Designed miniproteins, single chains, continued (3). Designs and how they scored, part 82

Each design is a single chain, and the fold is of that chain. pLDDT is the mean over its residues in the fold that is shown.

## One batch from the design tools (miniprotein)

Design m10845
Fold by ESMFold2-Fast:
Structure m10845 (fold): chain A 67 residues (1-67)
Amino acid sequence: MEEDKKFLEELYKKWSDETKELFAKGEDPKKIIEAMKKDGFSDAEIKKFLSIVYSLSDEEVEELLKE
């Protein structure tokens, strides 16, 4: 969906090089979440990223965010 693609494009532009490298390497989603929090992303932005990229349910997204 175009909306989701635009969100991801904007997100990637705001990511630090560290977060981009972690994602490119296919690291554990929890490590990517930690890096995104360090980059200053909101919980809402992280939740939307996880649901789009990993096709997770709302419950699974919430579980990952607790970590």
Scores: mean pLDDT 78

Design m10846
Fold by ESMFold2-Fast:
Structure m10846 (fold): chain A 97 residues (1-97)
Amino acid sequence: MDELREELTRVEEKLPVESQMTVGAAYLAVETLYVLARKAIEKGDVEKARELLEELRKVGEKAIEKVSELDKEAAELLRRLVEKMIEELEKEIEEAE
């Protein structure tokens, strides 16, 4: 995940400012949901974590679509980041049960 984040940042830096703002906002939205879901797991709120995971799927899909209109490489990196976030949350939720 950290390597994908670093690569996304490098791709973003090469884009026009308007596109950088869109990619940055998209990443922030998915990262916020991921962090909130992990905090829910840490507190033992597995139901809330599942709710946040489903929101991450929806928000991630929309974010990837929006970024893909600006840059396909940034969209692919964001897609891989979202997939890894989902995989980690699914595993942590299963282990918390």
Scores: mean pLDDT 85

Design m10847
Fold by ESMFold2-Fast:
Structure m10847 (fold): chain A 65 residues (1-65)
Amino acid sequence: MLEVEPGVAPDTKGLLEAALEALERGLMDEATFKEVVVRLSEPEDRPTLAAMDVEGLRAYLKTLP
């Protein structure tokens, strides 16, 4: 079977979904959520994502494969 390293971000989508759930439940503020999404995104997309608001970032997460 294929193995992944559970201490790295091998399942970026899962981590982004967890951050979105934390934001929705009020466990994470918008600034922290933006920082997490930008850091977990591809380096070339980070400047664009850093300029987005929270709703734009939520829409972006739904476009990920």
Scores: mean pLDDT 70

Design m10848
Fold by ESMFold2-Fast:
Structure m10848 (fold): chain A 100 residues (1-100)
Amino acid sequence: LEPPKLPLSDEEVAALIARLRALPPNASVDEVLEAVAAWAAAHPDSPVAALSPEELLSQVLAHLTNGESVSREEAVDLLVETFGMSRSAARELLDRLESR
């Protein structure tokens, strides 16, 4: 994952993680992205409001990795452990993030 284009605060990251963890553990990638979009819409004065859900989530992942490049499997593990996603959903999400 690339370093974040816009810096995110630890509080913003924690709030987004809490929102995503409130989703069912078998939530689809579309449900995850909708939750990210809803969170960004709640912060209209933040630069995150200008990002797509995929871009915002990519920056959150980069923030969690301290801007370091990680392997695909490490990113999957991070999504599963941090957001409570299934491994299948995490892999599909990464495919969508890489297509942007």
Scores: mean pLDDT 73

Design m10849
Fold by ESMFold2-Fast:
Structure m10849 (fold): chain A 85 residues (1-85)
Amino acid sequence: EEIEKLKKEIENAESELKKTQALADGYQARADRLRAEYEKDPSNEEVRKELFEAETNLALALINSVATQLGIDRLKKKLEELEKK
């Protein structure tokens, strides 16, 4: 019962981690493009604002992915301890 629940929680968390990593990749690509644009015209306030927003969203997505991975690692350790009988 508890073992099956943990396995499902790990599966769901791994699925969410993949989504968060894909989101981080998207923000990284956006930040890279905006950074190149900003370097060509540093007076463009709109590009500067969008760059900071993209970099902030990237940082949050990376923090979230690390937190999710730590959660998965903890769940896997609990599963291993329970399966050891």
Scores: mean pLDDT 84

Design m10850
Fold by ESMFold2-Fast:
Structure m10850 (fold): chain A 68 residues (1-68)
Amino acid sequence: MELTAEQVDLIQRAGVEAGASPLATGAAIRKAAEGLNADQAYEVGRKVGGATDEQAEAIRRALEKAGV
């Protein structure tokens, strides 16, 4: 499943604002595009990118807001 450019921008912006690495945010976006829900996608972002709990929660909220 492909995310829209607007969904990707929303998630990337939230990750940057929270101070998360591009690797963490990008991993979460890729997994959401594969059809994983927000909880599953952000866990991959946290594990791969070493995001803090606060950064991971910001990414998860952005995924939900994007409709993932």
Scores: mean pLDDT 75

Design m10851
Fold by ESMFold2-Fast:
Structure m10851 (fold): chain A 70 residues (1-70)
Amino acid sequence: MLLEVSAIEDAILRLYLEGRISAEQASKAGRLLHSLGKKTLSEEEVREILLNEVGLPEEVVEEIIRLAKE
């Protein structure tokens, strides 16, 4: 399934406001997502970026993906 980058960014902002991710993690995620220049990403690409590049916990990454599915 392809996920809208804007929906992923909205999910990240929501979890940041809930205190579940730090400002540094949210900023790094947004920067990496924006650098790809894509409107959509696969679930596997999202997991690779958020889990391995940003270092978010697996549970948080899966919640972001769930929220981004609309």
Scores: mean pLDDT 84

Design m10852
Fold by ESMFold2-Fast:
Structure m10852 (fold): chain A 79 residues (1-79)
Amino acid sequence: MEMEEKIKKAEEEGKKFGEKVVEDPTALLPEMAKINRKLKLNPNLSPEEKAYLDAARKVIEPAFDRYLDELERDILAAL
């Protein structure tokens, strides 16, 4: 039960971090890259750290996807 509270708190902190990253487009790429590398390279992450990173990624990933879509449209328009 106490572990669930710690995980939930980590998820809320991750969401807040993700929301701040989404508000700054210049932070989108480097923070998304850091999160993906941590999840890929650190299989021994604690449940709290994994919950934090997963929550942040869920918030950042849709915004990062839209950013890539806009970049693709801009590139196509420049051709």
Scores: mean pLDDT 78

Design m10853
Fold by ESMFold2-Fast:
Formats: sequence, C-alpha cells, structure tokens
Structure m10853 (fold): chain A 92 residues (1-92)
Amino acid sequence: SLKEEALAFLQRQFDRLSGEILDLARQHFSDEQTQRIQQALDRYRQQVLEELSQVPEEQAVVFAIGQVLRLIGLLEDFKLTKDAEALIKALE
C-alpha cells in the first residue's frame, strides 16, 4: 500500500537524518545536550508516525515527503547555527 511505502520511506529517512543531526551534536555539544536532542528527535519521530497513521492512503506519500523535507531544513539550519535550543523547540 502507499501508506506502507510512505512509512518505510519515512523511517529510512528519519534514521539517516537523525543520525546526521546526532553526529553533529556529538561534535559540538556535551553528552547531556546531545541526549536532549536525541529525546526531542525520538518524540518528534513518534508524533510524525502517529500522524501518518491518521492520514488518508492517497495523501500518505506527500505527507512523508513533506516531513522529510522539514527535517532536512532543520538539519541544514542546525549545521549553520549550532543552536541546540532552536532545534529542540522546532521539534516540539
């Protein structure tokens, strides 16, 4: 189904992008701050997956692409600013 494809795509992209964010966090921040970022990413992932479960089948792929693009934007902003608090707030 399109929803199963969207879920698989979203999970793969979340793993990749979250990994990149956390690698960047480990380079520039304390273990405590990195854990806060990880917790925010985990919570955001769960919220997005729950929202995907409620999206109509025909909208699932567009929804998943939109969420991946949002997370790419957050990663690019984090690369430029190194602002952990702004990233955590954006993931709320």
Scores: mean pLDDT 89

Design m10854
Fold by ESMFold2-Fast:
Structure m10854 (fold): chain A 72 residues (1-72)
Amino acid sequence: SSSQRQQLLLNVFIITANSTLFIAEQALKSGKYDVAQEELKSAEKIIDILKKMGAPQSLIDKLKKELEKLKK
């Protein structure tokens, strides 16, 4: 169904956003700043896609908070 496809797509992008932020954090801890910057940029784009797809605002806020924390 349309609702099932929308939920599946949201779940895929949510997993991708969290994985990208995790990789960025690990790269920062390892001193791989170039890799971290690329992953943070990718996470920002995925968060924008999630927002356009109508993901819950609470999820968007949580992901943005993690992104800003890592950009420090």
Scores: mean pLDDT 86

Design m10855
Fold by ESMFold2-Fast:
Structure m10855 (fold): chain A 87 residues (1-87)
Amino acid sequence: MPSVEEVIERAREFAEKYNVPEELLERLLRAIREVADDEEALRQVDNALRKAEEHLSKIEDEEEKRRAAEAMFRLITHELERRRAAL
């Protein structure tokens, strides 16, 4: 089971590697902290970031890779924010 700190670190590393906008990273980090006691949510975010990384590794074009990374990161952020709002 990933810790809150491990999920936060993975999100930061992903954002740095693919130049994800800082605003989007801040939103995801806030959502992660707000679901810190939801083990299933933390696992889902961690798995989603890992799968995104695997998918991105198959994209050869650097600009396409960056756009795909931002889109995936945004989707993960929105899904986690929706889960939090439903509580």
Scores: mean pLDDT 82

Design m10856
Fold by ESMFold2-Fast:
Structure m10856 (fold): chain A 99 residues (1-99)
Amino acid sequence: MLATIAVDVSGASAEQAGTAVRAAAEAARVYRVEVFDAKGNLLASARGDGETLARAVRQAAEKHGSPDLVLLTVEEAGARAAVRAIEAQGFRAVIFPPT
């Protein structure tokens, strides 16, 4: 079953936000990333490996400015490991079940 992790990347650099996504992908299987600004606009969406997802976050920040929120779609069994990896990078993250 899939889970969604919401990551607060507000105030982070493009590089820091990318690092949090890569850390999550190293800890667990991450299938998708969606990147939002502080106004709730979707800046980017990507599927692929951890480097592809991290690059999408960095490129969105480079094009549109600082992101506020990143949503990660992960395998549910890996969700807690992904959250711990994200928190180790200094970010807040929450898990919610797919709707």
Scores: mean pLDDT 84

Design m10857
Fold by ESMFold2-Fast:
Structure m10857 (fold): chain A 100 residues (1-100)
Amino acid sequence: KKAEELLREAIKLAKEAYKLVMEAAKDSKDVKLVSKIVAAAILLVGAEFSLSQGRLRDAAEDVIAAAELLYEVAKELGNKKAMELAKKAIELARQALEEL
């Protein structure tokens, strides 16, 4: 697959992980947990912007960083589906870097 297709799928999976994590953490008072979720959201916005500009390496790096944060949060929340989605997003984004 071409790097752009892999990155679009990685962003899609990371956004799905983000939605699950947000729902699971909606009543959380854990400042560290919430800060990781916010950081992941900012990185996902950055990844979408970089992808729209054809900056595939920057997009991949932002998706990996976001998905790693989402994986950590999902693990703390015990959300296995979000963990699987985040892990797959990391795998696809790393594969995209190999295609560059």
Scores: mean pLDDT 89

Design m10858
Fold by ESMFold2-Fast:
Structure m10858 (fold): chain A 59 residues (1-59)
Amino acid sequence: GPPPAPVYVTLDDSLSDEERIQISQLIADAVREGLLRPGERISVKSKAELEAWIAARRA
């Protein structure tokens, strides 16, 4: 298969450990769906903001 390509994610320091885990899963799912491209950089301030962003990308 093609070589793995990284995406760059900045998480806000105010996020809880549980939110960080959930955000990491959402990002992994978005990468698998092709909603995030190799080399993209994103900043995440809350799980809700990321969910809204992903929903907009799917629409």
Scores: mean pLDDT 75

Design m10859
Fold by ESMFold2-Fast:
Parts: structure tokens; C-alpha cells; sequence
Structure m10859 (fold): chain A 61 residues (1-61)
């Protein structure tokens, strides 16, 4: 699904240390799925690890 693809991309970018890219990718998929709370959490991630955690949760929606 688009959510799963967004989650994988968010995790990949987080592993590369790209916080901005990881935030964008991780937030896009839950927003598309209608999960506004998870999208906000991903957008506000302060570390790549937080963005990756949100991206993993996106893959479950």
C-alpha cells in the first residue's frame, strides 16, 4: 500500500540521518490514511529514530 511504501521510505531516510526527509515521508502516509495524530507526531519528530518509529507505525495502518 502507499502507507507501507511511505513507511519504508521514512525508515530508509532516518537510517541515512535525513531527519527532514524522514519526517516528510513518515507523515505523508498516515495523513493520506486519515491518521492525523500519527502524522503530527511524525512531523514533530526531533530525531531520525523518532521519525523511524512513527514510520513503522504507519506500516501497520
Amino acid sequence: SAAERGAREGIRLAEQGDLAGARTAAAHAPKYAGDEALARRASQAKTPEEAARAAREVGEV
Scores: mean pLDDT 70

Design m10860
Fold by ESMFold2-Fast:
Structure m10860 (fold): chain A 96 residues (1-96)
Amino acid sequence: MNIEAYLLFTEALSLAAVGDYDRAAEVLKELIDKYPNDTFELEVNGKTYKIEITKDSIKVTDLDTGETRTFPLKSDEDIREAVRELAVFLGLKEEE
């Protein structure tokens, strides 16, 4: 785990939580470019998630339920959609 990767991921989520998906996507793209293949645990709203980053996807696992979801990151549109869906999946934003 790299602490800068963790901070970039949480910044992208914070931007997505307030509806700034374009800026969230830019931060997530920077994360993928600088720190591909990183993994860390994140606590959100009392739940713990395992985050696994690759250059082409993010896999998120809810450690309480074992539920996993994979978000593709193969295009700029995929990255923008991934930050939106991540914010919803992690309970930071309601589906719009």
Scores: mean pLDDT 80

Design m10861
Fold by ESMFold2-Fast:
Structure m10861 (fold): chain A 112 residues (1-112)
Amino acid sequence: MSEVERRYRELQAELTRLLQEAEAGKISKKEFLDKVREVLLGMARAIEQLPPERREEALEDFRNTVRAVVLYLKSLGVDEDEIRKMVEDIVKQASPEIREAILEAYEEALAA
């Protein structure tokens, strides 16, 4: 496994930990939003550094991750405006390919 692929997996593990801490009430909604935004941005940056043959699979996994995060935030009663701001903050810092993947996942999660 490449260093970039390892970094992506480390970020996936960090996201899982953050979700567990949020469910356990160990972190506030604001702290969770701030930390998950950083993790998702880190994941996006890691995908940009992957070789093309690995990028497509990583983008699909990332779409599923973004959708799951948005659905979880909705289930917690986080204001849709705050979720939108988090998504926009990530999107403006991502490449066009990753922006499209994030927006598609976000819109799909909102429609659910």
Scores: mean pLDDT 83

Design m10862
Fold by ESMFold2-Fast:
Structure m10862 (fold): chain A 77 residues (1-77)
Amino acid sequence: SEELKQKLALVYNELGKLYFEEGRYDEAIKAFKKALEIDPSFEEARNLLVKLLQYLKREDEAEEVVKKHDELIKQLE
């Protein structure tokens, strides 16, 4: 169901924030990526993932996340 998918994406996003606060950056990245797999338009998860990747100096990965989101927005309207 769409409602369950939205709740699951939110849970992964919140889990990502908790991992980030604990300095568990690899787990945070995986959690934010899971939120975006479930809801590719999830702006907060996308923004937090990009900031985390930039913080870790993984600029190429951050740029790919931005490009995927921009491409999705263009396809939606």
Scores: mean pLDDT 84

Design m10863
Fold by ESMFold2-Fast:
Structure m10863 (fold): chain A 64 residues (1-64)
Amino acid sequence: MKEKIEELKKKVEELEKQAQLYRDNAARSTSPLVRRYFDQQATNLEAEAEKLRKEIEELEKKSK
């Protein structure tokens, strides 16, 4: 179970890094449509990371 928790934490970190890149691109964008696109992509990745964080918490609770 600890190995699965570490794997999920790594996935969360990767998703958060990708979301941050989209946020940075949105901030640099001069087009409102392009900015909205990048913000939406970042939001989707952040939602997936949050879902995995909840799974990690449940697994950590079960390990005791």
Scores: mean pLDDT 82

Design m10864
Fold by ESMFold2-Fast:
Formats: sequence, structure tokens, C-alpha cells
Structure m10864 (fold): chain A 61 residues (1-61)
Amino acid sequence: MLIEEIEKLAERIKTLPEDVQRLELKSYLTFLKNLTGSPFPNKEVEELFRKHFGELLDELL
């Protein structure tokens, strides 16, 4: 369920301008941190974000 939601979010964000991508991604990482106590609840979620956003993810962490 969470993985499916993250994949849908990633596909949506990738279609947005770069500045909006940063804002949406930062917002979602904050949401995950508040929900689970960590922006990445497991290694699979972290790898999924890195696959889609790479360097942008490193800028936000």
C-alpha cells in the first residue's frame, strides 16, 4: 500500500517543474517523518525515492 502510493506520487512529481518537485518531495518526506518517525520506513522505500529523484533527494536530506 505505502509503496504503491509512493510510486504514484513519484510519477506525478516527475511531471512537475523542478522547483515544484522540490516543494512536493520535501512536503511528502515531512509527512512520512511525522507518520512513521522516519522519512524512510524501510530500505525499499529509500531505494524507490533514490531511483526516481537521485541527487534531488540528497539536496533535501
Scores: mean pLDDT 70

Design m10865
Fold by ESMFold2-Fast:
Structure m10865 (fold): chain A 71 residues (1-71)
Amino acid sequence: SELEKKVEEAKETLREVLATEEFSEEQRALAEEVLALDPSVPSLLNGRAVIARGALELGASPEEAMDIMLS
């Protein structure tokens, strides 16, 4: 589906952010759990990944985007 594709694209971007920026071990572990979820599984976490990517494109910091995905 179109939404599933957007979730996959968002997660790819967020994996790059996670790889290049410094986060705490707890934030990293939680982010990896969210990013490991199947994109087709109905979850607020998959939706938040899409919102977090959108925030990055609008100029939000990596930290702000990660907070959006994890909150």
Scores: mean pLDDT 77

Design m10866
Fold by ESMFold2-Fast:
Structure m10866 (fold): chain A 82 residues (1-82)
Amino acid sequence: SRLERLREAAAEIAREAAIAAGFPEEKAEELARAIREGDAEKVEELLEEMKEKATTPEQQAQLKAFQRAVTEGVRAAAAELA
């Protein structure tokens, strides 16, 4: 139950962060679903796809902001659910 709640919180945080970073809502939802399901392989594939598409300095900055937001959000959620 605690792990399921953490995955749900992480999925929401990742979805919001991806949208804020300018990724399509469809991709943000796909990432959130993979996180909820604990599909690590799918999560890695989606993150790799995002990295491959980040070819400009602006896109790379968006990806860095997204990764930072997800890391901070997951840590905050873990602390709240602990």
Scores: mean pLDDT 77

Design m10867
Fold by ESMFold2-Fast:
Structure m10867 (fold): chain A 93 residues (1-93)
Amino acid sequence: MELSEEERERLAENVRRTLKGLIEASKDPQKLEELAKRFGISVEELKELATLIKKAMDEGLSLPEIGKRIKEYAEEKGLSENVKKFADLLEKV
């Protein structure tokens, strides 16, 4: 049950696009509020999450490593299952 190289690349592209979208949304209060509602967390928690993701990406962490950090943060803060599902998606790539 290993993903093909092409399937892994496609998932990695979609995930990176989502992460970049999250970081960009942190600069726009309206988009930040919509994403916070989608993840079932506060705007403040989403801003912290976007900062964590940006820092991890700037450090050159792999997508699975970013997913692990998001999962640990979500568990510590008691964030919604949507955030945990997103972290699990990152770990699959």
Scores: mean pLDDT 75

Design m10868
Fold by ESMFold2-Fast:
Structure m10868 (fold): chain A 69 residues (1-69)
Amino acid sequence: PAAAAEAERRAGEISDQALERVKNLRKKYEDLKAGKLKPEELTPQERRMVAELARFDGDEELAKKLEAA
């Protein structure tokens, strides 16, 4: 259907920026887990976003730590 083709085209345009943001958040999440990055080195907005990512992975302890920082 035409709706599927249009959604795929728009997803392609938006998803590159969204994918880069998700990749950056994922890298920060992995760096935090590896001890290469401290919660204090993140902005409040970044902590919030990484905490949500941690919750998706079931890492509630890290999410709480990020929210408390």
Scores: mean pLDDT 72

Design m10869
Fold by ESMFold2-Fast:
Structure m10869 (fold): chain A 115 residues (1-115)
Amino acid sequence: MQELLEKALTRVPRERLEEFREKLREMAEGDEELAEAAFELYLALITKDVEAAKEATARLVEAMKKSTLPQEKKIEIVSFVIPGAVDQDELKEAVENLDVEKLTKLVIEAIKILS
């Protein structure tokens, strides 16, 4: 997390990262583990760090498994983090099935789209 945050600060102002983090906390309705996992994935995406994105995706799936938040809210959070240029039907299915391999594939595709 800390190394990703420092790298992200070279690309995005701290205020924008903090606003995004606050929005994720709001969407996660106090589920701090889910909000932090989603934020870490966001940092990996904006830094285009494929290895960090794989690790963050695995943590996000584990946080989603533990979260009592409704499935629709989990889909909303993941869709907020991952750019809309990826296949939204595949993204929804990966979140609904907690499919870490499929979600990882979509995340890597998102990094390529963001080039």
Scores: mean pLDDT 82

Design m10870
Fold by ESMFold2-Fast:
Structure m10870 (fold): chain A 85 residues (1-85)
Amino acid sequence: MYRVTVTDSKGNVVTKDVEAGKSATLTLKSSGTKLKITVDPSTERVTVVELADGQEVSFPLSLGRVEFTSGSTGDKLTVTVERIP
């Protein structure tokens, strides 16, 4: 299982646990925008899709973190993924 955490520029944090190869949808506290995050250990990739505009960001699972600018809100977001037992 993996723990996915999204932090916005104001320090608001949203966390969900997701199973390998599955997706979780997280709603950001400040903006209400929704991110669909898929953790795929078979490809060693994490994919983040912002549902409002279809913006997609992908990064290696081994990196465990990505920072990007929301296309719908202009806010700087940090996505962190960690493996949990």
Scores: mean pLDDT 84

Design m10871
Fold by ESMFold2-Fast:
Structure m10871 (fold): chain A 87 residues (1-87)
Amino acid sequence: MITIKVEIPEDATAEQIFQKLANALIDALEKEGKSDDEIARALQRFADIYREVRAEHPDATPLELAKLVAERLQEEFPDIKIELIVK
């Protein structure tokens, strides 16, 4: 089980949150020994999840959006724990 710590600035945009979460997911999967193809598929899944969550919660703050996406990612990747750190 891999723990990902993601630092989110309090003033972060949705796009910055997307990029930070994507980079953290890549790092975790590389540490787990996943292939480039598996990482690419995970990123595609992540992009779909992010788009879905954002569409379902159009009034969510960037921090709320990050938490919702992190919860959905934990369901898709149960061996990965995501910890959000607000700075």
Scores: mean pLDDT 79

Design m10872
Fold by ESMFold2-Fast:
Structure m10872 (fold): chain A 77 residues (1-77)
Amino acid sequence: SVPGLRLSPEEAERFVEELLKADPNDAAKIAAGHLLAVSSADPEVRARIYRAIAEKYRKAGDQETAKRFEELAESLE
């Protein structure tokens, strides 16, 4: 299997909460969220993380990137 982040659903949920509370321009936390999303096997968890990333980009003024992450979340159902 491809190596990736191994987090429980509870750990992923805590990360989403931290991400939503972080500064909009916290690039390291946004990058970590993206890696966590692609490493998770659970589509619902991945969608939630992508929506959190979209919210951060929206608050930072990057509406185009925010929209792309929203589309990724929608594709996962």
Scores: mean pLDDT 67

Design m10873
Fold by ESMFold2-Fast:
Structure m10873 (fold): chain A 71 residues (1-71)
Amino acid sequence: PKAILVSRDVDLENLTVTLTVKADKSDPEARKAFLEAAKAGKPITVEGTKIVGQVVSYDEENDTAVVKTLL
């Protein structure tokens, strides 16, 4: 699914990166893909970026996903 990076938070204590991405409205499947990944606990690849990680939450009202990856 296509998304835009909103913020990046680096956690040096546990060597993880938390990324907040917004589903691209030009990709009608993006919202559904993030929502399903969050519910199923499956990793997701964000198209147009090299972000691959676990979707830990998805905010349906703001079309915003929180993705956690290893640093």
Scores: mean pLDDT 74

Design m10874
Fold by ESMFold2-Fast:
Structure m10874 (fold): chain A 93 residues (1-93)
Amino acid sequence: MVSPEELERGVELARRALEAARAGDAAAAVEALRELLALPDPIVRSLGATMVAFGLATLPRERQEAVLAAARASGDAEVERVAEMALALSDAL
């Protein structure tokens, strides 16, 4: 059911979001995550969101909080949920 092209796009967007977050570019991370969450396949969106949440959870707290702040400023509830999940995962690990 998942197209190889859409799965590849989802992985690329997840990678882009994590690289931006790691570099301290919270706005670019939020934009990549927004594009990921706008993909038509719910399985690709779910897998990509999970990849971003776990990846963000491994970053320093300051980077996680910067992404959450940018997500809140964007007004996108889906993006905000992924950023909040990353903080929760970081606290559980």
Scores: mean pLDDT 85

Design m10875
Fold by ESMFold2-Fast:
Structure m10875 (fold): chain A 99 residues (1-99)
Amino acid sequence: MTPIQRAKDFAREAAELDEKLKEEILEATEKNEKLYKEDPVKGARLAAEQMGRFTKLASDNPEAASALAAAQHFYDEAYAEKEREEEERRREKRARELA
């Protein structure tokens, strides 16, 4: 299960979340999932930013804030690490072509 899917599932199950906040989280998660499929790097960055904003909005619900922060952290680290690895491979390839 992706971090985005986990955040989406949490939003659905968390009866304590404000209805509007829950709807915004679900809509943003779905949009970011589609964007990630089209462009993983841009999708990852936007999803991390959106989750950060929702974590702040859910600050009055500590359980919701914690779950969203965990999802954001995992999503940001997982996809940012993948981006860094691809950039490093590209950089090494160019360096070897010049050697």
Scores: mean pLDDT 63

Design m10876
Fold by ESMFold2-Fast:
Structure m10876 (fold): chain A 69 residues (1-69)
Amino acid sequence: SFEEEIKKLFEILGRNGEASAKAALEQIKKNPEESLKQLAGLADSVAAGSNEKEKEIAEKTKKLAKELL
């Protein structure tokens, strides 16, 4: 799910994934366009790394964010 991919993305960034994902979803509900663009930007930072699994999570998050825009 989108929430699960957001959770994984924030865990890769060294944050509490569950709390960060819930906060991100609340921001998307309040201001969807700006929040989804910000989330895509965070995913880009993860995709720039060398870990293949992390890149896959980042690409899935970006795709889901684009589908919701």
Scores: mean pLDDT 79

Design m10877
Fold by ESMFold2-Fast:
Structure m10877 (fold): chain A 81 residues (1-81)
Amino acid sequence: SVEEVREELEKMKASFEKLVADIRKTEKDPARAKAQIEAFLAYLEREIAELAKSLSEESRKVAEEFLREMRAFVEREIAAI
């Protein structure tokens, strides 16, 4: 259901935000930190694209909104480095 997709995406968001925070704490080189964060966003985009192939139209729209939110989050995080 669309509700189940939303719940799974919220879990993915929490995991991704923790990963970005961990990179920012452990990677001392700003260029490497940015590259790692961008690489993980690219990985997340690929995973969501594969997931979207099996989703309903309604659930695909939720996944698209999730990716827009994650891209915006990464832009803000990278700007703060």
Scores: mean pLDDT 86

Design m10878
Fold by ESMFold2-Fast:
Structure m10878 (fold): chain A 87 residues (1-87)
Amino acid sequence: SAAELRERMEELIEEKLKELREELEKLGFSQDEIDRLVAGFRTLAELLMEGIIERAERRKVSAEEALRYFEEVLEALKRKVLDEARA
């Protein structure tokens, strides 16, 4: 169901946010800087999640395909944030 897919995607967002926060802390960012970067990541992740759920509801992709794609994009977004932070 869309509700089950949403729950699994929300769990992925929280996992990636935890990883992002830990990596930024290791890089010496302040809590205020981390909170701003985490908030930006969450906003983009939630917008992406809604678009993917809509596609799954229209039967254009399976739930497992949606989850794989979402995880790949979240990982890429996390790497981009960290790469820009290190520059």
Scores: mean pLDDT 86

Design m10879
Fold by ESMFold2-Fast:
Structure m10879 (fold): chain A 74 residues (1-74)
Amino acid sequence: MREVRITVTLDRELLERLGWVSPEDEHVVELVDEAADPDAFLRRLADALGLPPAEAEELIAFVREHGKVEERET
């Protein structure tokens, strides 16, 4: 079994763009899924959040640059 864990810090502007109405200035999101491909996981997340394709690609690029991606095997 393999888990992909992605940790991302989102600022208020990014939270607003994702349609989240949280009052926090920053939000740390830890995402965990049993996926072999982190990009596929992020695309599924973007689809679940209802992001347009352009914003989904921005999210993926942001996570790749600023996020931490871990794979664990159990």
Scores: mean pLDDT 56

